# Ledger of designs, part 113: designed miniproteins, single chains, continued (4)

Each design is a single chain, and the fold is of that chain. pLDDT is the mean over its residues in the fold that is shown.

## One batch from the design tools (miniprotein)

Design m15925
Fold by ESMFold2-Fast:
Structure m15925 (fold): chain A 91 residues (1-91)
Amino acid sequence: KKEELERAKAALDAIAELADKAAEEGTEKAGNAASRLRGVAYSLKAAGVSIELAREALERAVRLAEEELAEDPEAVELIRELGREGLELLA
């Protein structure tokens, strides 16, 4: 379990880094959504959650961000791509 938690923390750190890079390169609206994904990653890391819970929380956060950004197709594409990469890191 400790090894799993360490792996989850490493993956969440990588997700936060991806979100930071996307926020710097994207539109302001996309940047705000990426910052929320970073916040979710930091919160999950602090809570010390399992890989399974981290995946579920990330999937939920991506869906909520897609709904909020539905008016901006480019922002939706960016958040969808970040979510896909994040889920791969948590596999």
Scores: mean pLDDT 73

Design m15926
Fold by ESMFold2-Fast:
Structure m15926 (fold): chain A 88 residues (1-88)
Amino acid sequence: MMEEVKKLLEEVAELVAKFDGRKEEIEKRREEILEELEKNPEDLEIAKKTLEVLAKELKEMLEGKEISEEERQKRIEELQKFAEEYKK
């Protein structure tokens, strides 16, 4: 459990850093959370479930961001077409 939670915390911290760019602050917060979990091992199951959900959501958002360059371009083209219709 502790090793799985450590790995999930590291994964979530890396994913969050890709959005915020504040890697050092995120790593410090990860260490603080890990220290608290080492003091309260009964919280590990709840922490694992929470981190699994966060990791999944963050991965989906990051995959959406890479795909969103093409989708953003398509939305811009659709918005431009809509704007041209209103210039008539």
Scores: mean pLDDT 64

Design m15927
Fold by ESMFold2-Fast:
Structure m15927 (fold): chain A 62 residues (1-62)
Amino acid sequence: SAARQRGIARLQAQIARYQENKKLLEAQKKKHPENAALQDKSIANIDSLIESARKRIEELKK
């Protein structure tokens, strides 16, 4: 359905934005290793959001 296709596209766009934010946090971690623990926590939170979005895409593909 068109609604399902739009839902998948929106979730894929969200994942792309999360991946971009993760790259920025990885770069900040390298530049400021004294703050690595804070960046790691933020990266872990983003990874959870990406996993959740991927699971939603798989449910929509059923």
Scores: mean pLDDT 87

Design m15928
Fold by ESMFold2-Fast:
Structure m15928 (fold): chain A 79 residues (1-79)
Amino acid sequence: SAEELIEKGKQLVEEYIDNPIKAGVETYKLAVEAGLSPVDAGNFGSYMTAAATALKKGDEKKAEEYFERAREIVKKAVE
């Protein structure tokens, strides 16, 4: 489900918080395996890289904004 993909994506961002690029790559792979197009998976991964970068800097509000943008991609892709 869309909710499962976002939850797993957030877990990967927390796991790879010290390596935001890897957080983006791993969430991209997750999105592709979930059936998102390469473009949607790429955008999802980019927002997850940005969220990891924000969390590493202690900007939880900015990270939540990026997670919401990633969530919108998943919702549109599965609708």
Scores: mean pLDDT 87

Design m15929
Fold by ESMFold2-Fast:
Structure m15929 (fold): chain A 75 residues (1-75)
Amino acid sequence: KIEIKIVGDVAYIGLHSPVSEEEAEKLARELKEKGVKKAYVASTDEESARRVKEALEKEGIEAGISTDEESTKAL
């Protein structure tokens, strides 16, 4: 339930369900093998997004996170 699109050396990752540390590490290794140097992680689950980001950074991939449910509802 991880959606991945690779364009050149950039990966776009959509997390549709919670991801374990083992799944995040496997994903990071696969992206490194494909020559990915930068990744964008989109998820509504903050913990899963952080796990994937940390795994990517461990493999030397620059990673950024976005969360979809953080909006102006604080008013």
Scores: mean pLDDT 74

Design m15930
Fold by ESMFold2-Fast:
Structure m15930 (fold): chain A 97 residues (1-97)
Amino acid sequence: PELLLRAAELVAEGDIEGAVRLLEEAGRTDVAEAVRLAAEGRYAEAFALISDRNSDNLEQRIEAIIVQMAASKPEERKELLEELKELVEKLEKKKKE
């Protein structure tokens, strides 16, 4: 959970390369590539890489939001980051039970 939150914070700050590197080091290579493509304006290719993400899976929903943040304007990234923080809190509560 912490790693996905950190990657999202880097995207919100505009540090796309930092976010991509962190995701690649974590083995989330498809998400890392999707973030890079989205930041380059290649939205169709970016979202195609994550089209298999299951909306019922909290981690996969968080990953999809990170890509959406990279595709979004800086002001929109703050709203998406708050949504992602709520999902991370839900995921952490689920792991403690």
Scores: mean pLDDT 78

Design m15931
Fold by ESMFold2-Fast:
Structure m15931 (fold): chain A 85 residues (1-85)
Amino acid sequence: TERALAIAEQVARLVRELAEEKYPNIESMEIVSAPGGLVYMLVKAEIDGEERTFALTGRPVDGNVVFEEYYESGRKGETIVRPME
């Protein structure tokens, strides 16, 4: 539906904004998939002179977006909750 597409686009925008706030020296950002309002983004950033890859997921829940960070090892990082407004 038109509403579902708008929600998916909003979540994708918020995931991108969070990546830009959280990581210094971003080399690339790639949205891998966005099924059912879920967003997966791969972020490559240079930290302390080393290239690092992070995965960020965004999921709409009760008018909020729940973000989860994952490191290249698959280890879970930070969980962040923000309103969609």
Scores: mean pLDDT 79

Design m15932
Fold by ESMFold2-Fast:
Structure m15932 (fold): chain A 71 residues (1-71)
Amino acid sequence: DAIDHLNRAIRSIRDGDRDSAIRHLDRAVQSSPHSVGMSFVRRAVIDSLDQGDYDTAIRLLQSARDSLQRS
């Protein structure tokens, strides 16, 4: 379930576990293979994490989760 993986990615970022966050994000993308937006979110989230901008990473994941819930 892509939404479950996104929620776990958000939790992992809040816990400071970057590796776990990326694993859950990758599983969310794999669970949504036809979502072009999810591929862009993955790139943006990883870029934000690499820059130490954890607030932006969490916001992007929350937006992606909300979009998938509306689908």
Scores: mean pLDDT 82

Design m15933
Fold by ESMFold2-Fast:
Structure m15933 (fold): chain A 59 residues (1-59)
Amino acid sequence: KKREEEIEGAEKIAKELEKEIRESTGNEEAHYIVELNEVGNYVAVAGEEVLKLAEENKK
């Protein structure tokens, strides 16, 4: 796919995941971001607040 389509697709996924986690956890600071992965694909990844929530489960 074209880079533009990859970025737009990843952004849509990021927004959907962000909305879902915010609705389920009530944490409005939880977000996903679009990043370029190691193989050159744009993907939705957990933002810092989402990662902190995962870390809390380990404590």
Scores: mean pLDDT 72

Design m15934
Fold by ESMFold2-Fast:
Structure m15934 (fold): chain A 88 residues (1-88)
Amino acid sequence: MKKLAEELRKGIEEKDLDLISKVLGKLLSEKVKDVPLTPENDHPVVELVEELLAAIINKEAEKVRELARKLGFPEELAELLAELAKLL
């Protein structure tokens, strides 16, 4: 987690879109991997991940912060994801 936050910050500072994309993919994948395999189609974590991605694409920084916090990301990472939303 902390290492991924540091790599995301580096990608943002260097404007390295490939690094940003790779780190973002790893962060979201880790949250989805922790979801138990259930017969239910709408697991809350999966829905929050989808909303987070939509908020990033739509440049909704405040919504990104709230969704990242709901997903259990540390505040530092929630702020970095909100900053990423402003860059896209």
Scores: mean pLDDT 71

Design m15935
Fold by ESMFold2-Fast:
Structure m15935 (fold): chain A 120 residues (1-120)
Amino acid sequence: SKEKQVEEIAERIEKALKEELPELPEEVLEKLTEEIRKAIEALYNGDSEAAIEHLKELGKIVLEYMKEENAPQEIIDEVKKEIDEALEEMKTASPEEQLELLAELLAKVTALLKEFLKLK
């Protein structure tokens, strides 16, 4: 079922995030994984507007965490730029392109979080 496919993808992403970002607090990881799950579910249902809203919430969670932990402004600005660019591209993208954009955004944000966490 689509629900099982979404769950499997979300669990795989959560495992990858936990392995790449072992110093990320569990509550932040859980919030990020939930918004990623909801975004993927929305995309599988063809609901691009809902997917965009969940990506906005994901961006908010990441940026609030980074600000509270006093991340360098340069990294915060780069994360914000990547999120804003992905959200804008999502508005005109096909469903297949939207999934690719989500995967690219997650990879970039994960790399930036990993860079920041190495500085702690």
Scores: mean pLDDT 83

Design m15936
Fold by ESMFold2-Fast:
Structure m15936 (fold): chain A 60 residues (1-60)
Amino acid sequence: MEITGTLVEVLTATPTTALLALDVDGEGMLVRTESGVDAAALAAKKPGETVTVTGTAVPG
């Protein structure tokens, strides 16, 4: 699914996937990106930036 939120932290980044902590409408959410996204570009994002990623919400 496509998820848009404010970046809190990049927890893990590999060449093909990343695990992000996002603030989505005031709720904290962990999101794992799907293969084929630019995980290096996501890892370069700073906290407080708005990001849109194709991925899956993971249990917190």
Scores: mean pLDDT 72

Design m15937
Fold by ESMFold2-Fast:
Structure m15937 (fold): chain A 91 residues (1-91)
Amino acid sequence: AVTLEEEKLHYRALLSDLRSKFSNNVELQSLLDDLEEDLENGSIPVKKLLQLAEQVYKELKDEAKLLELLQQYDFPPQLNELIIKHIREKS
């Protein structure tokens, strides 16, 4: 089980890395601003995590790279599976 504080730490690390990696993507940067506000207010909704995954996938254009990125942040395997399934259904 992931505690709320561990979940917030993982999300902060993810959002910070994405902000640095995709600094030229205005749409992704705006989404990251919204997600940072959601995180400070409690937690990021799953719907917005799926939207973030869609934007990151558009930049990477590679499902394996997206999966590797998600694995770096120690998110639960079930969440990673949900994200990959969503990307596959959109592709």
Scores: mean pLDDT 74

Design m15938
Fold by ESMFold2-Fast:
Structure m15938 (fold): chain A 85 residues (1-85)
Amino acid sequence: MEATVTLADGVVVTLRGETFRGAELAGAIAAGVTDVRFPNGAVLRTSAPLSPELGAKIAKALYDKFGDKEISSEEAAAVIAEASK
């Protein structure tokens, strides 16, 4: 399964995998990584590094909503899209 989000700054976020841990995904986004594979095999990619402000905003939204819960790529993509506005 794959979901993509185009952020307000034009960066494209790609989430590939069945499930993500909210806190793991938030940590990767906050760290500004452009390509990461999580322990469960899920992948986060960005077309460019996120701005620190946007990355922090998205990471906070993911952590606040999901914490360490297992979420789908679609649920993660929806929160990322909303938080990027």
Scores: mean pLDDT 82

Design m15939
Fold by ESMFold2-Fast:
Structure m15939 (fold): chain A 89 residues (1-89)
Amino acid sequence: MNFKLDMTLTLSEEEAKEYYENPEKTDAMARGMGAMADAGYDVHLTVKLNKDKKTAEMQKKIAERLKALAAEYQAAGGATITVELKEAE
């Protein structure tokens, strides 16, 4: 019996650059998701891509790191954490 937590990550160009250049910030986000999963939430994160191509490329790399960390948390704790990409409107 788990509550579902749906999160949407929308990053500005500046925010995407900050996460891309500072992997520890992405790691902190992954730890936060892991803590929510450990608390009994099925965590689903949607990374909404920016219309700017360069920003979208940075967001895809950030999402790949988040997916890798989510898989690691699931392997260690059996928690459900999923990360998806959503194209810009």
Scores: mean pLDDT 78

Design m15940
Fold by ESMFold2-Fast:
Structure m15940 (fold): chain A 69 residues (1-69)
Amino acid sequence: ADIGAGARAVGLGLKGSKERLKVSAEAARYGAQMGGASEEGARLVGEHAEREGVLDAAVAGKIVREHLA
């Protein structure tokens, strides 16, 4: 159920959204991978979501752009 939320949140960040979305670290990592992130990029997005308890779409998009596969 939350996996789709992670993919949507990262997709919104890649399109310039600044929304903060409640997703799990696992869903955030999955969303980053679907957005084209490397293994390192996906890990960093997951750690961000775990640390904050929320995924900042702008931050996730930035990490994915900087750590493409």
Scores: mean pLDDT 81

Design m15941
Fold by ESMFold2-Fast:
Structure m15941 (fold): chain A 76 residues (1-76)
Amino acid sequence: SLSEEDFEAEVLIALGDIYYAIGKLDYERGNKESAIESFEKAIKLYEEAISLATGPVREDAEKRLKDAKEALEKVK
């Protein structure tokens, strides 16, 4: 079973995934400023998840953070 902190981290990852998806969609549609804002929100959520998470949940958050940072750098 997940700890309370790991469960909270999974919720933060899910919210980060939503913003990451919005950022990718906005970028595809040419909405660069909205894409940047959404990727920055995803990054903050993943960083918070990493601070709470352990084991596989932390590893998932770290991978998602890397992908979000790479996406942000390509848009900027």
Scores: mean pLDDT 88

Design m15942
Fold by ESMFold2-Fast:
Structure m15942 (fold): chain A 77 residues (1-77)
Amino acid sequence: ALKTATVTVTINGISATGVGSGPTGRQGLALGAQEALAKLKDKVSDEELEKAAEAVEAAIAAAPEDATELTVEVKVE
């Protein structure tokens, strides 16, 4: 059965949510993160997006393997 995961990314108060499905929670999180970041790329600077992508990758790596929800908030000055 596929796991469906939801990822919400907020950059300087601008939020986007992505949903992904995969054979593991982490795979679902990775696909959900790609969707969330894709929604933000036209709303934030390239620098802010890069920093958010790094934070998301670290958060997914630290998440339990069965995790299906992730929220990442990044503030860039």
Scores: mean pLDDT 83

Design m15943
Fold by ESMFold2-Fast:
Structure m15943 (fold): chain A 95 residues (1-95)
Amino acid sequence: DPLKEFIKEEAKKYNVELSDEEIDIIVETITTGKLYDTPASLNTVGLDVGPNELLGLPEVPLEDSATRLATLLTLLSGDKSLFDEYLEKAKKVLS
């Protein structure tokens, strides 16, 4: 799955190692937008960004899967200036 590999590789750039199970949870959240385990699903993954920061950014609307993925990657990077770059990458991976 190109999306799973992409997320795993990007997380490694920020010294975050994700298990296959953790990646499955992230992919499900990004693809479906279902948050019934929020904040638990992202807390289970152990992401430094936290579910409230990922999902509650008023400046970064969670309109679709690409926006959700770009938001996750931007927060993992700690650099908001990378959002547009990650949005383009997310669109490419999800197409």
Scores: mean pLDDT 63

Design m15944
Fold by ESMFold2-Fast:
Structure m15944 (fold): chain A 61 residues (1-61)
Amino acid sequence: RELLAEIRTPEDAIGIAVVTEEGEVIEVYRDGKLVDRLRSDGRARAVILGPGEVARIYREL
């Protein structure tokens, strides 16, 4: 799979990760541990990131 983007949320902020294309996946990490995972079916999908969380967006194709 291909890493498309990485979003690092500061400890004093919230973030947002968005995918819009089929085959895109958001994985959310806190302290290096996977805490959430979201797949896109071609519709816009968003995840709100808590303070200190990291999102990685991948293409699964």
Scores: mean pLDDT 77

Design m15945
Fold by ESMFold2-Fast:
Structure m15945 (fold): chain A 55 residues (1-55)
Amino acid sequence: SPLEELLARRDALLEKYSATLTPQQIAALRLGLDEALKTLSPDDARALLDALEES
């Protein structure tokens, strides 16, 4: 499903960032992404994740 895809991408992104960010920064990023994925359309959520993955 689109939601399961987006949640898996979120988790992979957080795992990747855990190498460079502090645990508190990862927790804040997780909360922000959770809220964004609940409120954005699937297309907007994909665009957000794509932008973060390119950073």
Scores: mean pLDDT 81

Design m15946
Fold by ESMFold2-Fast:
Structure m15946 (fold): chain A 79 residues (1-79)
Amino acid sequence: SHMEAVQQAKELLERTQRELQAMIEERGRIDLERAVALIEELIEGLRALLPHLSPEEQARAEHVLEVLEEERKRLRELA
């Protein structure tokens, strides 16, 4: 359902944020390989939810996906 898809998208975003924060706080640095993997998981999860979102939410999610894909590329170039 639409509400279920929105909830899943929020959960994915919050999970990724928590894992990145834990990485920085506990390890004092970003593990670039793990950060790329987390971003890839988020991209795949959001893409799977796109058909279940409203057109307005889909447009916003597609914009977020574009930003995530550019960040993934940037992180890979730093590795």
Scores: mean pLDDT 75

Design m15947
Fold by ESMFold2-Fast:
Structure m15947 (fold): chain A 71 residues (1-71)
Amino acid sequence: TTTVMLVIDLNPLAPDEDIAARVREKARALGLSQEQIDRLVEAVLHYQKQLRKLYPNETTPRKVVLKVDQA
């Protein structure tokens, strides 16, 4: 089993569709399953929504590091 690391730049002004597409593309390139990709997209979008609620005036892009264990 190999742990893979995915780094995503989150722009607070980016649409959820653009963020989701970027996560899907990077995760697919790492050889993750469709189920793993879907879970990562949901997690990243949920995290982004929470950040927008807590820091509504923040416009600085943030880096998110996701660690995924391959089956």
Scores: mean pLDDT 76

Design m15948
Fold by ESMFold2-Fast:
Structure m15948 (fold): chain A 82 residues (1-82)
Amino acid sequence: SETEKYIELVKKLAKEFGLSKEVEEEINEVLEKHRNSTREELGSALVKLFSKYIPLTPAEALLIIEGNEETLREVLEKIAKL
C-alpha cells in the first residue's frame, strides 16, 4: 500500500539522519498508530508531530501529506540537527 511505502521511507530516513532515540520513538509511535490509515492521514499526523520540533510552511506541510520524499528528507534533516 502507499501507506506502507511511506512508513518504510520515514523509517529509512530517520535511521539515515541518526535522529535521537526519543524523536525516533515518537515517530515510530505515529507510524504504528496509522499503519491502517491512508497515506494522507499518516502524512497529516506526521505534520503535527514535526511541527512540535520545527516550523513548517503550508507548502512543506502539503508535500509531506502527499508523501514527497525530498521534502520529508529536508524536514527530518532539520529535526536531526536540533
Scores: mean pLDDT 88

Design m15949
Fold by ESMFold2-Fast:
Parts: C-alpha cells; sequence; structure tokens
Structure m15949 (fold): chain A 66 residues (1-66)
C-alpha cells in the first residue's frame, strides 16, 4: 500500500473517531485531509501525511481513553 493510501486510511479513522466524540468540524477537516492525502503524488509528502495521520489518530484514541 502506498503512503498516500496509508495516510488516507489514518485520516479516515481519525475523522470517524472525531465524529464519535461529537467533534463534527474536526471530523469534516480530517475527512478533507483524507481526500487530499489520497490524491498526493509526492511520496515524501505522502509519508509526512501518513505520519501526521497516525499521530492524529493516536492522539484522539488517547483522549477517548481519558
Amino acid sequence: MKNSEKAKKEFDEASRLAESMGASITSDNLRDLSVKSGNETDEKKSESMYKLGKRTRDGLLRMMRG
């Protein structure tokens, strides 16, 4: 799987987590990042986006755990 596809998946999951927390604006912004990362053709930018997506998802999961 390309880094662009990995980034898309991480932002999709982060968007879903934000929505489950009632953070609709954050969820919409993360969905936009999912679309943008999926369309990224620069591999280095895709890798950076994937790392950002993972950190965002991990941060939301940590917040949900209290």
Scores: mean pLDDT 82

Design m15950
Fold by ESMFold2-Fast:
Structure m15950 (fold): chain A 97 residues (1-97)
Amino acid sequence: SPEVEQAVQQFQESAKQLLEELKDPNLPQDIKQQVAEQLLQQVKEFEEKHPEAYSLFFRQLEEEDPELYDVLLIISAYMESDQQKAVKKVLDYVNSQ
């Protein structure tokens, strides 16, 4: 569906922008936490609204954007059990590159 494809593209662009903000060494820690929380929220909302499209997108990311794939994999692993741990693990990953 062209509408779903556009939604996937918009989600990917937004998620990538948030990830680039998290890489900024001059961004304050409290703002980085808010950016990470925003990324988690966008992932949750997109997966709930378009679960099949999210699954296909996530599979394609492994080859197209390995860094974003790793971040979304971390979110997937922790988000349902411990949202605060998901945020911490995303920040730890970005800082460890």
Scores: mean pLDDT 85

Design m15951
Fold by ESMFold2-Fast:
Structure m15951 (fold): chain A 100 residues (1-100)
Amino acid sequence: SKREKQMDLLREIESLLDAVYAEEKAAGKLSPEQARRLTIVGAGVTMLELGVYFELPDSLLIKSVQKFTEEAVKLLRELGREDAAKKVEELSKKLIEEIK
């Protein structure tokens, strides 16, 4: 179903952000402020998952995905994680197409 595809894409984004957090923390590159911001971005994925689960209007869900993507990509690029930033953009684009 469209909902299952949306949830799978959100889980992939969540796993990617969890991997970035673990890698940056292990490398000793993560400041307390960066760790806090990355945690907030991760909580944003959970809010999107709840939006899918409670069947929010498509227009509102799309706007929420777009806002999430802007914040996540900005943070990932500040961390020097262009690989992860591009993957979040790709997955978010696929997610928006599955919401339509």
Scores: mean pLDDT 89

Design m15952
Fold by ESMFold2-Fast:
Order: structure tokens, then C-alpha cells, then sequence
Structure m15952 (fold): chain A 100 residues (1-100)
């Protein structure tokens, strides 16, 4: 089964998010500042993967904006659980991709 570009993008997001959620857990990171720095590195890694997949600049920007929106929502709601933040990121990215 050949995945669509949107499916490949969502899978890349899920894989990167999972990797950084596990890293946050291993390091016992619970501060929003440290989580923000860790997820900033996740965004950089994800942008590189999306470019390799041949995603357009518009699609990459939509994914990045969705991640930033999810992180801002987590900050506003006081969510410091890396797994909950990861779930919010995936949900916001899925909505952004469905709107393209």
C-alpha cells in the first residue's frame, strides 16, 4: 500500500513527536521552558523530513503553524505532560492537513 503525501507527513509528525516525548520522559522534563526548547528542536528535525518528502513550502508552514498553535494552547492551559502535548500537536497538524 502506497501512502499519500498527507499520510506520510502525518506519520513523520507522529514519529518525531513520539521521539521527543520519550526524550522529555527520560530527562524528567516538566518545565514549559525546557519542553519548549525540546519541541523547537523537534520542529527543526520535522521541517527537514518534510522537505525530503517533497512537501510544498505552504504545507510545511501549515504544519509548523499547527505545532506552534498546539504548544501555545498547552502553555495557556498549563499542560506540562509531554504525552498530552504530543497528542495536541498531532491533532492540530491533522486538522491543518485536512484543511489543505
Amino acid sequence: HHMSLKEKILQAVEEVVKKFVEEAKKRNITSLDELGELFRKAIDELVKKLKELGASDETIQAVVDAIINALNKAIQEGITDPEKIGKLIVEEVKKALDSL
Scores: mean pLDDT 81

Design m15953
Fold by ESMFold2-Fast:
Structure m15953 (fold): chain A 74 residues (1-74)
Amino acid sequence: MDEEEERIRARLLEFMRRLGAEEAARLFEELVRLHEAGADPARIEEVARRAQALLDEAIAANPEEARALSREAA
């Protein structure tokens, strides 16, 4: 279970970084740490929304690269 979750997390971070979404990747890592620390749900939700918005922006700015990376992700 933890191994599968770590694998998915690693692939998401790689996807974000390859799109140049460094800030989204950082926020996603912060989100994971907040979950592990049992942080306030409102804070977790805020960080999750910001990370998703930045990722969506990166995908919109790099549609061809995002398409290629999505095929690799399987």
Scores: mean pLDDT 75

Design m15954
Fold by ESMFold2-Fast:
Structure m15954 (fold): chain A 82 residues (1-82)
Amino acid sequence: AVKTYTYEAEFEVEAGGARLKMKVKRTIDENGNVLSYELKAEGTDELARRRAELELEISKNAQTDKDKVAEINKERRALAEA
């Protein structure tokens, strides 16, 4: 069986007067390959939270899925115009 390691972190960020809590759960294998990546933001401002989630999702997918990154960027642009 492949050895796996799960890392969980929580940090807080302030953006434009909104306070956001970011939760990251990541599972990697013994070779450093990311097997799962879960990102969640929670806070008082829904738009700020959603923008933060999209930025993290882009970072997660930048190396592996060009089509997924394009779809996320489309949603991010729509939120930036709101």
Scores: mean pLDDT 63

Design m15955
Fold by ESMFold2-Fast:
Structure m15955 (fold): chain A 83 residues (1-83)
Amino acid sequence: SEEKEREEELKEFEKKVEELIKATPDEKKRELLKLLLKASLEVYEALKTGKAEETDKEKREELLKKMKELGLISEEELEKFLS
């Protein structure tokens, strides 16, 4: 099911963020990672319901830009996700 697949993806993403936090001594970077994780969960929840797809586009774009700043995705990946 789509719900189960998204839950598994979120768990994998959470693990990646946790690993990155453990490897990052910078407090500001850790706070950004925590905010990114929280916002990602909110966006994925809204996507599952399909109710705020237009609003979610702006939040998704902002999240992707922050992921790039944190080194979680490349510039090329950012462009693909925004397309």
Scores: mean pLDDT 64

Design m15956
Fold by ESMFold2-Fast:
Order: C-alpha cells, then sequence, then structure tokens
Structure m15956 (fold): chain A 66 residues (1-66)
C-alpha cells in the first residue's frame, strides 16, 4: 500500500506538516507510523484510514509519490 509505505518512510518534518494539515497531533501520527511497521497492523491501518480519514489518506498517497 502506498499509504503504508509513506507511514513507514515518513520523516519528523513530514509528520509536523501532516499534523498541521489534518489537525492531528505529531504523537498521533507517530503512533500511525509505528502501527505501519507492524505487519499484522499495516493492512488494518490502510483500510481504516481510507474509511475514517479520507483527507489523511490522500495526503499520505501524495507523500508516497515522492
Amino acid sequence: SPVVKALQEITEEEMEELAKETGLTVEEIKTLAALAQDPDAAPIVDGLLRRLDPKLYALLEELAKK
């Protein structure tokens, strides 16, 4: 998943930008990044973000294009 890849490769600077764009905290984004490193959690993260936060999902897809 491009979204999971973006979360696995995300930098601290990108986390701060994503937090500003979404209204989430940097700590919440760090938690999502940690879940994306877990092979059991990664497929769940993709599906849930797509359904519950389409804006965050779209921003992560854009980060994956870099």
Scores: mean pLDDT 81

Design m15957
Fold by ESMFold2-Fast:
Structure m15957 (fold): chain A 71 residues (1-71)
Amino acid sequence: GSAIEKAQEAAEKGDAVAAGKYGEEAVKELAPNASDLDITKGGAGAAAYGGQGDGKKAREAVLRQAKNAGG
């Protein structure tokens, strides 16, 4: 699956670390010109929702950050 699908799945399982890593990868794929700060924010959002077991919100956080990064 895509990095964003992996971020959502990791978050749904409560794996905040994996959700953050895949969230960063997803921002890089969706917004190739994203700054390091944009990438880090996307990963942090995915990790935070991963800690809550909320895969849908983790996905939404990544997508919103990619849009903000010019994706």
Scores: mean pLDDT 87

Design m15958
Fold by ESMFold2-Fast:
Structure m15958 (fold): chain A 60 residues (1-60)
Amino acid sequence: SSDEILQETIETLRRVADVVAEYLERRRAAPPEQHPEIDREMEERLKEVLKEYKERLAQL
C-alpha cells in the first residue's frame, strides 16, 4: 500500500542520514589521503541500503 511505501521510504532516509553522519565523522578525523577510501566505503554502504529499499518495495 502507499502508506507502507511511505513508511519504508522514511525509514530508509533515516538509515541514509545515519550512514552519512558516521562517515562524515570518520572523514573529519582522517588525513586527506584517506578520504577517497572513506568515500568509497560510504558509497558502497549507501548502495546496499538503497538496494534493500528497492527489494522491500518490490514485495509491497
Scores: mean pLDDT 88

Design m15959
Fold by ESMFold2-Fast:
Structure m15959 (fold): chain A 79 residues (1-79)
Amino acid sequence: MSEEEVERYIELARKQGKEKNLTDEQIEKAVELIRRLAELDREGTRAAVNGDFETAQKYAEEARRIRKELEELGIELPL
C-alpha cells in the first residue's frame, strides 16, 4: 500500500462516513485503522522479503481483522 493509496482510502472513508452520518470519532477510528493497515502492509512485505513468512502471516491476519472492523463501521474499501 503506497502513501498515495493510504491518502485515497482515508478520503474515501471520510466521504462514506459523512454519507452514512457516522460520528467524527467513528470517522477518526476508520482513519486510524487505515493507517494501521498501511503499517502492517509495509512490515508484512518486509518480513516476507526476508523469508520470515510466520511474521508476514501474523501481520496479514491482523490486517484481515482490521478490514472486518472497517466493514462493521460501514466503510467499504477496495482492499
Scores: mean pLDDT 84

Design m15960
Fold by ESMFold2-Fast:
Structure m15960 (fold): chain A 65 residues (1-65)
Amino acid sequence: SLSEELKEKLKKADIDGDGVITGGELYNVGLTDEEIEEIIKIADIDGDGVLEPEEYEYLLKLIEE
């Protein structure tokens, strides 16, 4: 499904396993600019354009149903 594809791309974007993901890393795994903007709006609570580990985990929980 689209949700499963998105979840897999998000996991691939965390290349170093440090849980910090930038919009550039999300783009590199095949997400569009619009998809990245939506992800950042949902998970990036502080508005800095970077997903911290806790924000990343929160996003994955939302995708998992």
Scores: mean pLDDT 68

